# Designed miniproteins, single chains, continued (3): the designs that were tried, part 65

Each design is a single chain, and the fold is of that chain. pLDDT is the mean over its residues in the fold that is shown.

## One batch from the design tools (miniprotein)

Design m10250
Fold by ESMFold2-Fast:
Order: structure tokens, then sequence, then C-alpha cells
Structure m10250 (fold): chain A 62 residues (1-62)
């Protein structure tokens, strides 16, 4: 399942590395968004655990 994460540019590298280390396949990466082949709920839980004070837009795409 394709999941798109929208974020501020300052988080781009941190989120990319987090998703790769967690074993998710990163399909697309930009300064403000990342697309991952993953379960949306697993992605949300991981982001909430590592960035609990930041709200990211997480949406299913395709």
Amino acid sequence: MKVKITHEPRYSGDIYNLLKEAGFKVLEHSGTSIVVDADPEEVRKLLEEKFPEVEFEVEEVG
C-alpha cells in the first residue's frame, strides 16, 4: 500500500532515515514529502513514537 507523508523540509532527512531503518520501502522522496510502500497505521505509529509533538499529514495514495 502506498502512503504519502507531508512534512516541513527540516524533517526530510530524519523521516527518510527513520523509514529506511524501520525496513519500509521508500518509493519517492522530496524536500516536503515521502512516499512509502507500507501500512498507513504502522507509519502513523512509528512517526507518533519518534516525533510525538509533531503532526504530519499521512495519507493513502494510489
Scores: mean pLDDT 81

Design m10251
Fold by ESMFold2-Fast:
Structure m10251 (fold): chain A 75 residues (1-75)
Amino acid sequence: MSAAEIELINKAAASSGFQVTSAEFLTNKPLTAALVDELTKAFTVLTEMGVTSGGLTIYDENDQPVLKIQYQRIS
């Protein structure tokens, strides 16, 4: 996982008031703009639902798991 990919993941979480506590790449493929967009939408939904911490898995266009994230709200 590159520093640029970590930065994109952190920015997506921060846009909805979350911080990433753990991130695990499940593939060697680079993080795409489409996956970053899906991640941003997922955090928006979690904020709307009032979720404060948890885990989520991001899937690619072929329904393969690509990224597992643990997150919590910024204190």
Scores: mean pLDDT 79

Design m10252
Fold by ESMFold2-Fast:
Structure m10252 (fold): chain A 63 residues (1-63)
Amino acid sequence: SQVTSDDIRALVDDAEKNVSSLSGVDIGMLRQAALIARQLGDDELAERALEVADKAEEILNSL
């Protein structure tokens, strides 16, 4: 299925609001979303997705 930049932005926005509650599966989805965002030419969105993923991983590893 075709994914759009708007779909990825919505995913990243939602993840950013819930960063302390993200699972390892959610973190994996964010890293995949970053790759798709780069393929769509949205490097800023890709960087944001990775930043949220890294923050969530740090929180998860602190528990």
Scores: mean pLDDT 85

Design m10253
Fold by ESMFold2-Fast:
Structure m10253 (fold): chain A 87 residues (1-87)
Amino acid sequence: SELEELIEKVFARMVLDAETLPREEFLALAEELLAELIKKLESNGLYDAAKLVREFAKELRERRPSPAEFIAMVSRLAKEIAEIIKK
């Protein structure tokens, strides 16, 4: 679906930014991408998925993860979102 492709592109962009950009810059860009993803999920009625993304954004603000930790966290979130969307 178009929504699944968008979600995949957002996660791929966050991983690429974490691999290529300074820590403060990739975290700031991730916050912006996650905010847009929340809007898209809510507009499609995917409130459970939007809640997971909000909790993830909160965890990023509190933990300020390293690039490796961030990539692992994004991979986990991507799997959780995929499970919700496939229901």
Scores: mean pLDDT 85

Design m10254
Fold by ESMFold2-Fast:
Structure m10254 (fold): chain A 73 residues (1-73)
Amino acid sequence: MKIEFKPKAREDILKAAEDLLNEAQREGDSETVEKLEQAIKLIKENKPEGFSILAELTLTRAIDATFARRQAA
């Protein structure tokens, strides 16, 4: 299976990854920052591993954010 990423779709994904990177930097989460930088680099090199890393980090952060909001709300 050949995954073809249209330039616009790749730009949208990179923007989402950069937004997550900025959020992780504000939180001081060095582990997440390092993994996001690696994912962004791989995506820019058209390597599918970058999308897998980004998806895993995005899902983990969404779960953590949901738990934090429910306790802080």
Scores: mean pLDDT 70

Design m10255
Fold by ESMFold2-Fast:
Structure m10255 (fold): chain A 87 residues (1-87)
Amino acid sequence: SALDEFLAEVRKVLEEKGLLEDPEFAELFEQMAAAMRAGVAAGMPLDLVMRLFRHELLEAMRERGVPEEVIEEIDRELEKLIARYSA
């Protein structure tokens, strides 16, 4: 599905930045992914679910002290992915 492809691409971006080497962050990502799947299953528009996910993921990274330059790079990739899967 478009959602599974979106989540796979996001996971790849986070993995390339080494963020998934943190088991607590990896667990948080999987919980957020499960929440997205639940939202879509409940009838929420995919576009809305992806935008909410972006907001929550960026806030989670800031709270964990991820460097702002890394967060900005990930945010740019999320914007591209949201645009791709919103069509």
Scores: mean pLDDT 87

Design m10256
Fold by ESMFold2-Fast:
Structure m10256 (fold): chain A 83 residues (1-83)
Amino acid sequence: MPLSELDPALARALGLRSLEELRALLAQTGKELGLGDYATNPRVLAQAAGVLIEGATEPAPGVSEEEFAAGVRIAEAVRARLA
């Protein structure tokens, strides 16, 4: 699916000046995937947002490979939900 179709929806969430709504969506999606502690980890949620908004393909400095992989899983599930 093209990233351009998700960018406007995420831009709208950011346009509401509420990163909390985006974080809540990502956290709930992570819980539904059974990711447990990763669903409440702010580093994982930040990685998920980076994958969704910017198409990030590698972890940010200081983020583990496991935290990045969890973020990718959450981002993919959100994409599937929005399709």
Scores: mean pLDDT 68

Design m10257
Fold by ESMFold2-Fast:
Structure m10257 (fold): chain A 114 residues (1-114)
Amino acid sequence: AAVTYAADRGAALDAARAWVREAIAAVGGPAAGAVAVRDLDSGTTETEVLVSPEARALRHQAAFAAVRLAEREAERLAAQETDASVVVAGVVVRVDPETGETTPVATALWAVRR
């Protein structure tokens, strides 16, 4: 996925939250979303889950997917000697009603420069 650069951590978080809400609405059925924030200097990851009441069971899968996406992107940016200080990942997951399998249906990435 392409990375969008934001002015600061707050702007990245606001954009990610808005994007996840819109992506959940676009699914047209039960879906859960999460935002993960990876600090490249401290190596810490914070997560926030956004779910409809119908999709509460998916909250852990959404959180895990967002963390993994943020960590992978942070590793990629660190390897490329970028000036990125923070990565924010947004993920939306749903269950296939026929199979019961949980799959990511939308992902987005933001970064903040030093």
Scores: mean pLDDT 83

Design m10258
Fold by ESMFold2-Fast:
Structure m10258 (fold): chain A 65 residues (1-65)
Amino acid sequence: MAVKRDEAAQEVARIAREAGLEVASLSDDRITIRLRKVTPEQLQAAREAERVARAAGMELTVEEA
C-alpha cells in the first residue's frame, strides 16, 4: 500500500510530537529525528516513524542529541 510522502511526513511529525522527539530536518526524501533522551517510549516511537517513512519510500535517520 503506497503512502504519499507528504502524508508520511505529517504522520512522522505527529508521532514525534506525541513522544517528545525533535524533528531536526524534513525534506521530501529524508526525515531526521533527534532523541533528546533515550527512553523505551521514544525508541518505540522512532521505530514507528521508521515504518511510516519506509512505506512512503522515504529515508528516516534517528540521531541522539
Scores: mean pLDDT 75

Design m10259
Fold by ESMFold2-Fast:
Structure m10259 (fold): chain A 82 residues (1-82)
Amino acid sequence: MEKLIKEYKEYADRYNETHNWEDLKKAIEVLIKYLEELGLEEVAELVREAAKLLEESVDNPENQKKVNELIERAKKLVDEKL
């Protein structure tokens, strides 16, 4: 778990500096792996689907709307644990 958290932070920090899709993609890949390790498979699947839509059509308004819907669903599932 420690290694995945560190890797996620490293890639997220790089994305904040670079705004490069490759850095964001790496951060998302590590986040998905981290969520799977936590047993949050449904959240991991939503994040994976959102990432795929962004990679296919980052500037497509329909895909952006779908990504926002997937992110909101993922947030709700995480919040439901509390």
Scores: mean pLDDT 72

Design m10260
Fold by ESMFold2-Fast:
Structure m10260 (fold): chain A 86 residues (1-86)
Amino acid sequence: MQVQRSGTANETVTLSLTTADGVKHIVTAKTTADGPVIQVTSVDPSNGTTREITYTLTDDGVMILNVKDYDANGNLTSESHEEWKV
C-alpha cells in the first residue's frame, strides 16, 4: 500500500491509497458549515468501475452515509443512503 497526503487546515485534505490488488482509493476530508465531510473514491483499474462513499457528520450529531457505484462508462448503477445518530 502507498499513502500520500496533501492539503492545509483551511483546505480539503486528500489521501491517495493503492491496495495490493491495484484498486486506487482517494480519500478527501474537508470541514463545511454543516460539519466535516469525508469522501472515499475507489477505482478498479481491471474493469474501470468506481465506488464513491461520502461520510458527513452534522453539527447535531447525525452521521450520513451515501454510497454510489458507477460502471466503466461513468453511469450510476446503484445508490444508497443511510443516517444514524452518533
Scores: mean pLDDT 70

Design m10261
Fold by ESMFold2-Fast:
Structure m10261 (fold): chain A 65 residues (1-65)
Amino acid sequence: AATTYAYTAIDKAGNALSSGTATSPAALQAQIAADQAKYGARLAKVDVTATTGDQTNTFTWEVAP
């Protein structure tokens, strides 16, 4: 089954900067890179929920603020 990624970009104060969805790891990484370019040092972490069929996994990617 295809995996769908939902993500939320979060600043160092804990505020949501952006959210989106991606259908591949490459697309997810491209969106994170775009948010790093847009928000720079404000971006602290990205929370991701990966869904494959009826299964979900959550993980956090920390990016240097």
Scores: mean pLDDT 77

Design m10262
Fold by ESMFold2-Fast:
Structure m10262 (fold): chain A 93 residues (1-93)
Amino acid sequence: MEKLSPEETREIIEQLRATLDALRAAIAAGDLKRARQLTVKITGLLVLLTTGELSEEERKEILRQVYEATALFHEARGDEELAKKYREKAEKI
């Protein structure tokens, strides 16, 4: 049985949180090119976390933060329909 160790899972969570903070900062600065790169990185980190052992509450918290940040990115680039979609996903978690 191959899956992420608890240590590896925590490292990925910390990297994801740092990337979310960087994404919010890039959006606030109007750096949409950087924001886009950071959304791609977040997606990759989420894929890695699929093999990690997370509590349901912790998984929901992470997904909510990702969806909220993704909604902010789409709003900043003028895509109100995608922004609304991701906000609704965050609320349903």
Scores: mean pLDDT 82

Design m10263
Fold by ESMFold2-Fast:
Structure m10263 (fold): chain A 61 residues (1-61)
Amino acid sequence: MLISPEKLIEEVRKLLIEEGKDELAKKMEEQIRKSLAGEATLTEEERQIFTKYSVEALEKL
């Protein structure tokens, strides 16, 4: 099966909520959706966090 963007967003959200970072989970969902639309704007810090949790989520999929 193809990995859907929705599944990736769900797994990233679960990881961040487990760490008590609910606001960051919401921010990352928005950034993943914008990235898929070619509209992502990230700071260096946000990019590093985005990469970390995206990799961890992909390893769970």
Scores: mean pLDDT 71

Design m10264
Fold by ESMFold2-Fast:
Structure m10264 (fold): chain A 85 residues (1-85)
Amino acid sequence: MLEEKIKELVEEARKLLEEDTEENRKQALELIKKAMELLMEMEGVPKEFQDAYLKMMDHYIETKDFEAARAIAEEVGLAVAKARE
C-alpha cells in the first residue's frame, strides 16, 4: 500500500511537469518530497538521515533551487533502489 502511494505521488508530480511552469515545478517537488519521506520510512532509513534529507529538500524548495532539490531526490531514490535489489 505504501508503494502504491509513492507511485501515485510520483505520477502526479510527473503530470505537473508536463507543463513546466515555476508553480508546477514547485508543486511537483513538494509531491516528490512526500514520496521521499514515505520511501525512506518504508526502507527503514535512520531518522537522522531522513531529517537531514527532508531539511535539505525544504531549503531548496524555499529558495527555488529546483535543480538542487531534484538532485537530492535523485540521490535518495538511487540509494533506496540499490537497497531493494
Scores: mean pLDDT 75

Design m10265
Fold by ESMFold2-Fast:
Structure m10265 (fold): chain A 100 residues (1-100)
Amino acid sequence: SSLRESAISMVDSVIDFVKSLEPDLPEETGKIAEQLEEIKEKLKEAKTNEEIIKLLEEVVEILRKLSATLRSQGTPKMERDAELADLMVKSLEEFIKYIK
């Protein structure tokens, strides 16, 4: 499915972003990367648009929590990283609306 392939590609981009944050938040980013890899494996097996939507909604929730954590650190760099996470959330939510 082209929709499943697009969803996997978006999750790959989120994983790359999270891994780029490892120098600032090594413990948190490790846990999040593991959760996102698990969601990616579930996406490979997803048979319906409803399953894809639910998995992407889990990614959105993870990114929202990460954005809050980044902002709580109080550095200008992590505030910018939180803004990037928010843009990824917006992109994922737009894709979810498209496949509904």
Scores: mean pLDDT 90

Design m10266
Fold by ESMFold2-Fast:
Structure m10266 (fold): chain A 66 residues (1-66)
Amino acid sequence: MVGDIYRVKEDTPESVQVILGVKPGDLLEILGKDSDGHYIARNLNNGRIVKVGPKALETYLELVSE
């Protein structure tokens, strides 16, 4: 969980890219989970903090490394 690295899928819609602040192929490191159940992640490509809902994590992100 914390420290897991996810990759943004290549077929992620542009609307989702804008909302999450990511690009296809970006690597996101999981830092934790907030009280609302959203994952707090760092985008390793640009250093930004991103919030990702559980459904978005499963749909648009792919686990690469633990």
Scores: mean pLDDT 80

Design m10267
Fold by ESMFold2-Fast:
Structure m10267 (fold): chain A 85 residues (1-85)
Amino acid sequence: EIINELKLVKKAVENLRKAGVISKEQGDKILSYLDKAIEAVKNNNYDEAIKYLQEAIDVLKSAPNPNNALIQELERIIEKIREKK
């Protein structure tokens, strides 16, 4: 469930990158952190997953026009992960 939600966030980030809403550099960083978070969830390394999702949020917040919907979605996923600890 969490992995599928993170994969949907990845598709949203890829679409924003293709549309030029976020830079290629920012998109690549966010996608890298999301991939690391997915791998951490697969290995039940929930603290590592939360860390990588927080890094992805920090990149999103650094943009001149932060995507608040994606930030809120990632924060919601972090809370779901915390419930598994």
Scores: mean pLDDT 85

Design m10268
Fold by ESMFold2-Fast:
Structure m10268 (fold): chain A 80 residues (1-80)
Amino acid sequence: SSLTPESPPEKVKEWEELFKEKVTEILKTELGIDEEEAKNAAEALVFIYKNPELSDEEKLKLLKEKSPEAYKKLLEKERE
């Protein structure tokens, strides 16, 4: 594995970039979100992942601020 608890910061940053790319693809294909909006949402999700102490309210606020379109699509999916 390229990541361990003692991974250097460079390895963590590489993982974050790969994670953002993967999440961007999923948001585009699964939710039909525009590429720019999907990238913004992926960036917010990486930040949330790195800050597990955030409350659910704070997590939702960050997603809404970074990508209101992704936030809207996620709410629509939950309602269905």
Scores: mean pLDDT 73

Design m10269
Fold by ESMFold2-Fast:
Structure m10269 (fold): chain A 87 residues (1-87)
Amino acid sequence: SIKEEISKYVKKSPEFEESPISKKIIEEAVKLLKEKGKMTVKELREALELPSFSTTLDYLEELQKKGLIEPLDIETITDDTVIRLAK
């Protein structure tokens, strides 16, 4: 049934378990990037007070998925990687 099929898509994120992403943190990230034009991963992590690099990567993936930032290769990201808003 359509209900079981929707449940399957909600339950299975592609390759990643459903990470608890804060909408407030997403909004703050977009605001900071609008203000500064660009930020490094380290600057974004420190400004958002994120606990780890891996948590920062989770937020970057969600921002990219929502089309809010320019595409990034998540697997090659470092603290020095520059993050910009999508045009």
Scores: mean pLDDT 71

Design m10270
Fold by ESMFold2-Fast:
Structure m10270 (fold): chain A 91 residues (1-91)
Amino acid sequence: MGLSPEMQREVDEAMLQIQRSVSQIALKSSRARNLPDSEKIAQQSLDIVSDALEKLRAGTLTPEEREAVRRRLRELNDKDLQLVKEFEESL
């Protein structure tokens, strides 16, 4: 079932906070493993999440921007997972 607008905002904030933590961990992990392409993806994700969180907290995040942020973060996460698989297959 659909969430109320207030509940959706709370879920969005929680998800962005989780994604920020994941991106920070991914950044540190990519550096430790010498994966420069994964490092770039992690940094891009962190920048996107930080901007989206500021807009959400300011009440300026539009539904269109919210959808675009979610889509972009999924694309970046999928790309990073593929790069990790390719790295593991090269070992």
Scores: mean pLDDT 75

Design m10271
Fold by ESMFold2-Fast:
Order: C-alpha cells, then sequence, then structure tokens
Structure m10271 (fold): chain A 90 residues (1-90)
C-alpha cells in the first residue's frame, strides 16, 4: 500500500508540473521525501506535514483513501492532480 501511495503522489506531482502548478508539485515532492524517511506517521508528524506542506498533505490523504478503496495508481494520480490544481477541498 505505501509504495502505491508514494507512486501515485509522484505521478500526481508530475501532472501538476505539466499543468503549471509547480507550487503544489513541490509541496507533494517534499512530503514524499518525509514519508520515505518515516516508518509510521504519528499525530505530531501529521500536524507538522500539514503546517509545512498543506497541499502535499492533502494530496497524501486523498491518494491514501483512493488506493485503500482499490483504485489504480494512474487513476488516483490523475484525480489528486485535478483536485489540487483547482484548490478544491478534499
Amino acid sequence: MREKVLEALRKAAEILRKMGRTDVANDIEKLIEVLEKIDEITQEVRRELYKKYPRGYTAYVLAKDLIEKGYDVDTVAFTVALMLARDLPP
């Protein structure tokens, strides 16, 4: 599961860059760097991630939910990118 979520986030960041949303793409990539170094996301880590990378954290929450519901990585990446490009709430 974690690997699929990270893959979806990387693909979403690439789509967002192509859409000109470099700010959101950078937020997602910084979040991925943090997630790769952490075995478990504690409540304090969640708070810091939302504070420092709010769009990246929103992307993570949405991607995780969709992957857990059984959607494929490419569908999740595209959905996350579209939602964040429009600054829509989760």
Scores: mean pLDDT 79

Design m10272
Fold by ESMFold2-Fast:
Structure m10272 (fold): chain A 70 residues (1-70)
Amino acid sequence: EREALVARYRALSPRQREILDLLVAGVSQRKIAELFGLSVATISRLFPDPEALQRGFMLLYIGEAVERAL
């Protein structure tokens, strides 16, 4: 699960990683479209399930923080 998300992230171009990082951070697709000169539809096509990706990456960040706290 987490390994699959990390592998997918590494397979993305640098620009696509920047878009994904902003989506995971909760930035709206509209603002990202403005930043990259893309349409909201283009972003949705590249990342059709941003909520699932956001949840997966949030679990990665939280998991690391919990391990460090232990």
Scores: mean pLDDT 66

Design m10273
Fold by ESMFold2-Fast:
Structure m10273 (fold): chain A 83 residues (1-83)
Amino acid sequence: MDEEMIEKLREALETGDREKAEPFVREALKSPNPDIVVMAIGLMVRLGILSPEEAFEEADKIPDPIASEIGKIAIAVESTTPP
């Protein structure tokens, strides 16, 4: 369920545990809900699973144009702001 997936993504963010997070963020990328896919991409970038460039490519695959644009903007901000 979307709510359960959102909670799992939030927990992974709080723990920062890549090994614990990786299997479910990869599963979330296959979600039909574009908001969940955007959150999974963001978390994968934060955990170092995807580079910002790879994350942009994944965001471009999101069928919802608004969610895809939001994801790309968020990745661009993260890529520009942190050294």
Scores: mean pLDDT 72

Design m10274
Fold by ESMFold2-Fast:
Order: sequence, then C-alpha cells, then structure tokens
Structure m10274 (fold): chain A 70 residues (1-70)
Amino acid sequence: SSELAALAKAVEELMKKKNRDSISLEELEEILAKFDLSEKVKETILEKARENGGRITLEEFDEAVTLAVI
C-alpha cells in the first residue's frame, strides 16, 4: 500500500539521518504513530523489533510488513 511505502521511506530516511543501519523500538513506535495503519500491522512490526533485541533493520522491517499483510 502507499501508506506502507511511505512508512518504509520514513524508516530509511531516519537511518540515513542518524548514520545507522537500524532504529530502536522507541524510534519505531514514534514513526508508526504518524501512520494510519491497522493495530495488527503495527504490532507485527513492533514484535519483529522486540525479537531482534529492541532494534530493527530495513530488511527486518520489510519482512515484518510482508508477514503483517498476509
């Protein structure tokens, strides 16, 4: 969806801005709050970050989004 594409770009831009390959669970929660996505989609993405020690890479984010929309 266009919302998911915009979310992915926001995550990528934050990583570039902070010169990091991952974002924290807190940063992810702040970004997700700005998007009109279902609770199920948001929770699936947040759970992926929790499983990865409280951080998520762009690849892990894309995997979580794919899982959330199936």
Scores: mean pLDDT 82

Design m10275
Fold by ESMFold2-Fast:
Structure m10275 (fold): chain A 58 residues (1-58)
Amino acid sequence: SAEEAALVSEYIEKLGNAKSVEEINNIKNEILADKRLSDELKSKLIAYADSILKAMES
């Protein structure tokens, strides 16, 4: 849906602008708690967040 597409875009922007592991983890918790997102979209956003965490820890 248009609403889900907007939410995904917003979370991708938040994750891309995050400056710390703590900030990424806070955004991950927000994604998991967001009832407006399907489980499929949550999984994709969490995978993206985890890729950023891996890059930050390297």
Scores: mean pLDDT 84

Design m10276
Fold by ESMFold2-Fast:
Structure m10276 (fold): chain A 64 residues (1-64)
Amino acid sequence: SAGRRAILAARRLTAETGSSGAAATASAAHELMKQGVPVTRERLLAEAARGGGEAAAREVLERV
């Protein structure tokens, strides 16, 4: 799924580049998993927005 692919790409990018956008996306995914809800691109962006990281997360997700 697109959400799972985005999470894996974000984790890899964080490890390789130290990107704040990738870190924000990975953090958002972790929170959604803790809540027990499906991880989708829309939910990832909404969760990242709570921390002020929506723009950075969107940039990372556009690369997936």
Scores: mean pLDDT 67

Design m10277
Fold by ESMFold2-Fast:
Structure m10277 (fold): chain A 88 residues (1-88)
Amino acid sequence: SMEREIALAERYAARLTAALRAAGLDRAAELVELSLQGSLAAAAGNYEEADALFEKAVELWKTLSEEERAALRELVARVGAEVEAEWA
């Protein structure tokens, strides 16, 4: 259901942003927050707001260093696996 998908996305984003901030990756955490906000806006039918939030996330991604991008990819994979295991 959409409600279950939203709850999972919020849990994922909360864990991921906490892990990113603990690692000092505040800009990557901001990107994750913008992506979640965009997804929630789209789910609510607020497509103009969703597009603006996703554009901000894409522009922020472009400003990240290769080291920050690599760390974000690693934490995305790790946190995703952890959340899926707990949700099963």
Scores: mean pLDDT 83

Design m10278
Fold by ESMFold2-Fast:
Formats: structure tokens, sequence, C-alpha cells
Structure m10278 (fold): chain A 117 residues (1-117)
């Protein structure tokens, strides 16, 4: 459920803050950004994507996995239902990535999210 995804994202933010792991914290904020897009909270989504970007200082090294990239493309449509679906699936896919895999793409994913706000 969206509530379960939100809790997972919040848990990652809390873990990143406690451990000083900025990449884990950024992964959580990026996931929250997509969850906020799913719920229609554009201002919160923008804030969360900006927080994710502020936590990652390196340039993106890798492309998002194909499944995540397909879901991000749904955000480029004028169909609000397809945008909502893309946001949900992007949040889910991001949260399912290992923290090591997320480290190389979190910046690109957060920057992509901001393009549609």
Amino acid sequence: SIEDLRQQALDLINTGKKTGDKVIEAKGYAALGFIDLYEGNEDKARSNFKKALSLVTSEPKDYPELALSKNLVLLTTDDKNAQKTGAYEAAKALLELSDEDAASIVRSVAEFGLLFL
C-alpha cells in the first residue's frame, strides 16, 4: 500500500540520519517525493526531491534500472492517472533497490522528479 511505502521511506530517512549515511537518507527523501506526487502533494514532493539532491554531492554514474526508467517516463505524460501510477511504481522500485545500487542513481532520480514539478 502507499502507507507501507511511506513508512519504508520514513524509516530510511531516520536510519540515514542516525547512521550519518547521506545516500540512505537521500533514497528515503526521493521515495517520499514520488509518494507525494502519487498523493497530489506537489509542494511536498518538490521539497523532498530537493532534500534528496542536497544530500548527494557526486554526479550520477549509472542509469536507473530499466523498470524504474519506464515508470519515470510515465511522469512525462499529461494523463494524471498514468503520472500517479508512474509515481507509485517509481517509489516502490526505488525502495526495492539495494542501498549500494541506489547510491549511483539517487541524484539522477531526484533531478528527474523535479523536472515535473
Scores: mean pLDDT 74

Design m10279
Fold by ESMFold2-Fast:
Structure m10279 (fold): chain A 100 residues (1-100)
Amino acid sequence: NVSNQSNNDLNQMQTQINNLTQQATQTALQSTPLQAGKSLTDMIKQIQDITNQTVNSMNSLGDSSSASNIQDTSSQLGSQGVDLVVQSTQLSQLQNQLLQ
């Protein structure tokens, strides 16, 4: 059933993205700016890989509309992740200046 499979794939993707987002947030808060930047780049790549797999799965099921929505959501999350690293880097720089 396309609806059941699409819902399962969406839930799986959402769980993986949520886990990666939580990991990225923890890394940004606990790591040096350099380590946070590298880790988030790797996580963005993983999100892109998961998106491609999910889009291919949805297209195989004939659900190109859901595939498009997933791709758009993943792109938005990737952009937000980059913004989070920039903000985390700026925050860490301010913290270092205050401790100086």
Scores: mean pLDDT 59

Design m10280
Fold by ESMFold2-Fast:
Structure m10280 (fold): chain A 66 residues (1-66)
Amino acid sequence: VAELAAEGVALVRELVEAGESVQAAHDRAVQWIASKAPELTSEQLIAALQAVADEARRLEEELAAR
């Protein structure tokens, strides 16, 4: 059930590692999740969006601390 959330989190990390900003990576991950929305329950969609937002915030804090 957490498969989409895990893939979204991995996508954000991968894009930031490749040189994208955290904001751009977050936007891309949200768009990717939205493309899957017709096949997801509302609970799965909300969980995936929350996981991606939490990871983006964590990366932003980690980069700001360096």
Scores: mean pLDDT 78

Design m10281
Fold by ESMFold2-Fast:
Structure m10281 (fold): chain A 59 residues (1-59)
Amino acid sequence: AARAAANVERARANIERAREAGVAPGAAFTIDADGKVHVDGELPAGAIPLPVVEAPEAL
């Protein structure tokens, strides 16, 4: 149980940092395991915000 919470916190910290880098504040986006940002749309079962280092801008 505690392990899952730690993973979520890590993902949030990454998202906050991306926002500081210049990501639009209020934009709904999720960082994938590969570090890709998924904007607009809910992730299907299994595709959850995993602990990634950083989300580089996708083409």
Scores: mean pLDDT 53

Design m10282
Fold by ESMFold2-Fast:
Structure m10282 (fold): chain A 114 residues (1-114)
Amino acid sequence: SMKPAPSLEELAERDGDAEAVRELYDRIVEGFKKKYGLDEETARDFALGVLGILHRLGVTARELMAAKSPEEFRELVEARIDEAKAAGRITDEQARNYRSLADLVAEALKAAEE
């Protein structure tokens, strides 16, 4: 990407709940390392990208941390993707890509709890 990923501090400020953002970030990093075998640096970069997308979809870290299963996580994110698409904020291609990403993140979060 031509644009740098936002910092964890910037994402925490935008979300408004720094503790929830850091906890979600750590779980995504751990999950990507466990589920997909990513190294530390790559997992951290992907986690920042994921948090940036969730923020653009209007999803807060606290809402996601309240999800009790990968299924609840997927339902919340898919609902926000559908709202963003209906409002013309994202393209059909972005919506498909974000749904695929939500599936990967849900599986990673499940692995992080093992």
Scores: mean pLDDT 80

Design m10283
Fold by ESMFold2-Fast:
Structure m10283 (fold): chain A 56 residues (1-56)
Amino acid sequence: SAREALRQNMLAGAAVLRKRGETLTGLGDLSGSEELRKEGERLFQAARVAEEYAEA
């Protein structure tokens, strides 16, 4: 169904955002960059929102 396809696309997008967030927070930790940590946190927040929409 279209709703099921949308849910799967949202979850796939959330997974991509989480992976990028892990990379940026890891780089931020290694380099001491607050900007990279904040960007990673934004991506985790975006992934959470997408996951919540998929669960609704």
Scores: mean pLDDT 86

Design m10284
Fold by ESMFold2-Fast:
Structure m10284 (fold): chain A 100 residues (1-100)
Amino acid sequence: SMKEKLIELLEEVIERLEEILEMVKKGAPMEEVIKKAQELVDWVYEEGKRLGLDNPVLSETLSLMQLLLWELKTAKSREEAIKAIENVIKKLRELLEQAK
């Protein structure tokens, strides 16, 4: 169903963001972190096109991912990048619970 596909997409985005968070915590270069975040945004957009970008859950997910990418590019410290990723993961988990 569409609902099941949306839940699967949100779970995948959260899992990939947790991997990106681990990269930041382990001291990966911010250029590599930003590259992985950009790849994830691009993937969400492509999957969203299949499911319908007018869907509120997909629209909000894409907006949160775009905001995160901007926050990672403008972060003044690794701690700011960690907080940005953790905040978006929290919001996506809330969105996941609402989608169930």
Scores: mean pLDDT 88

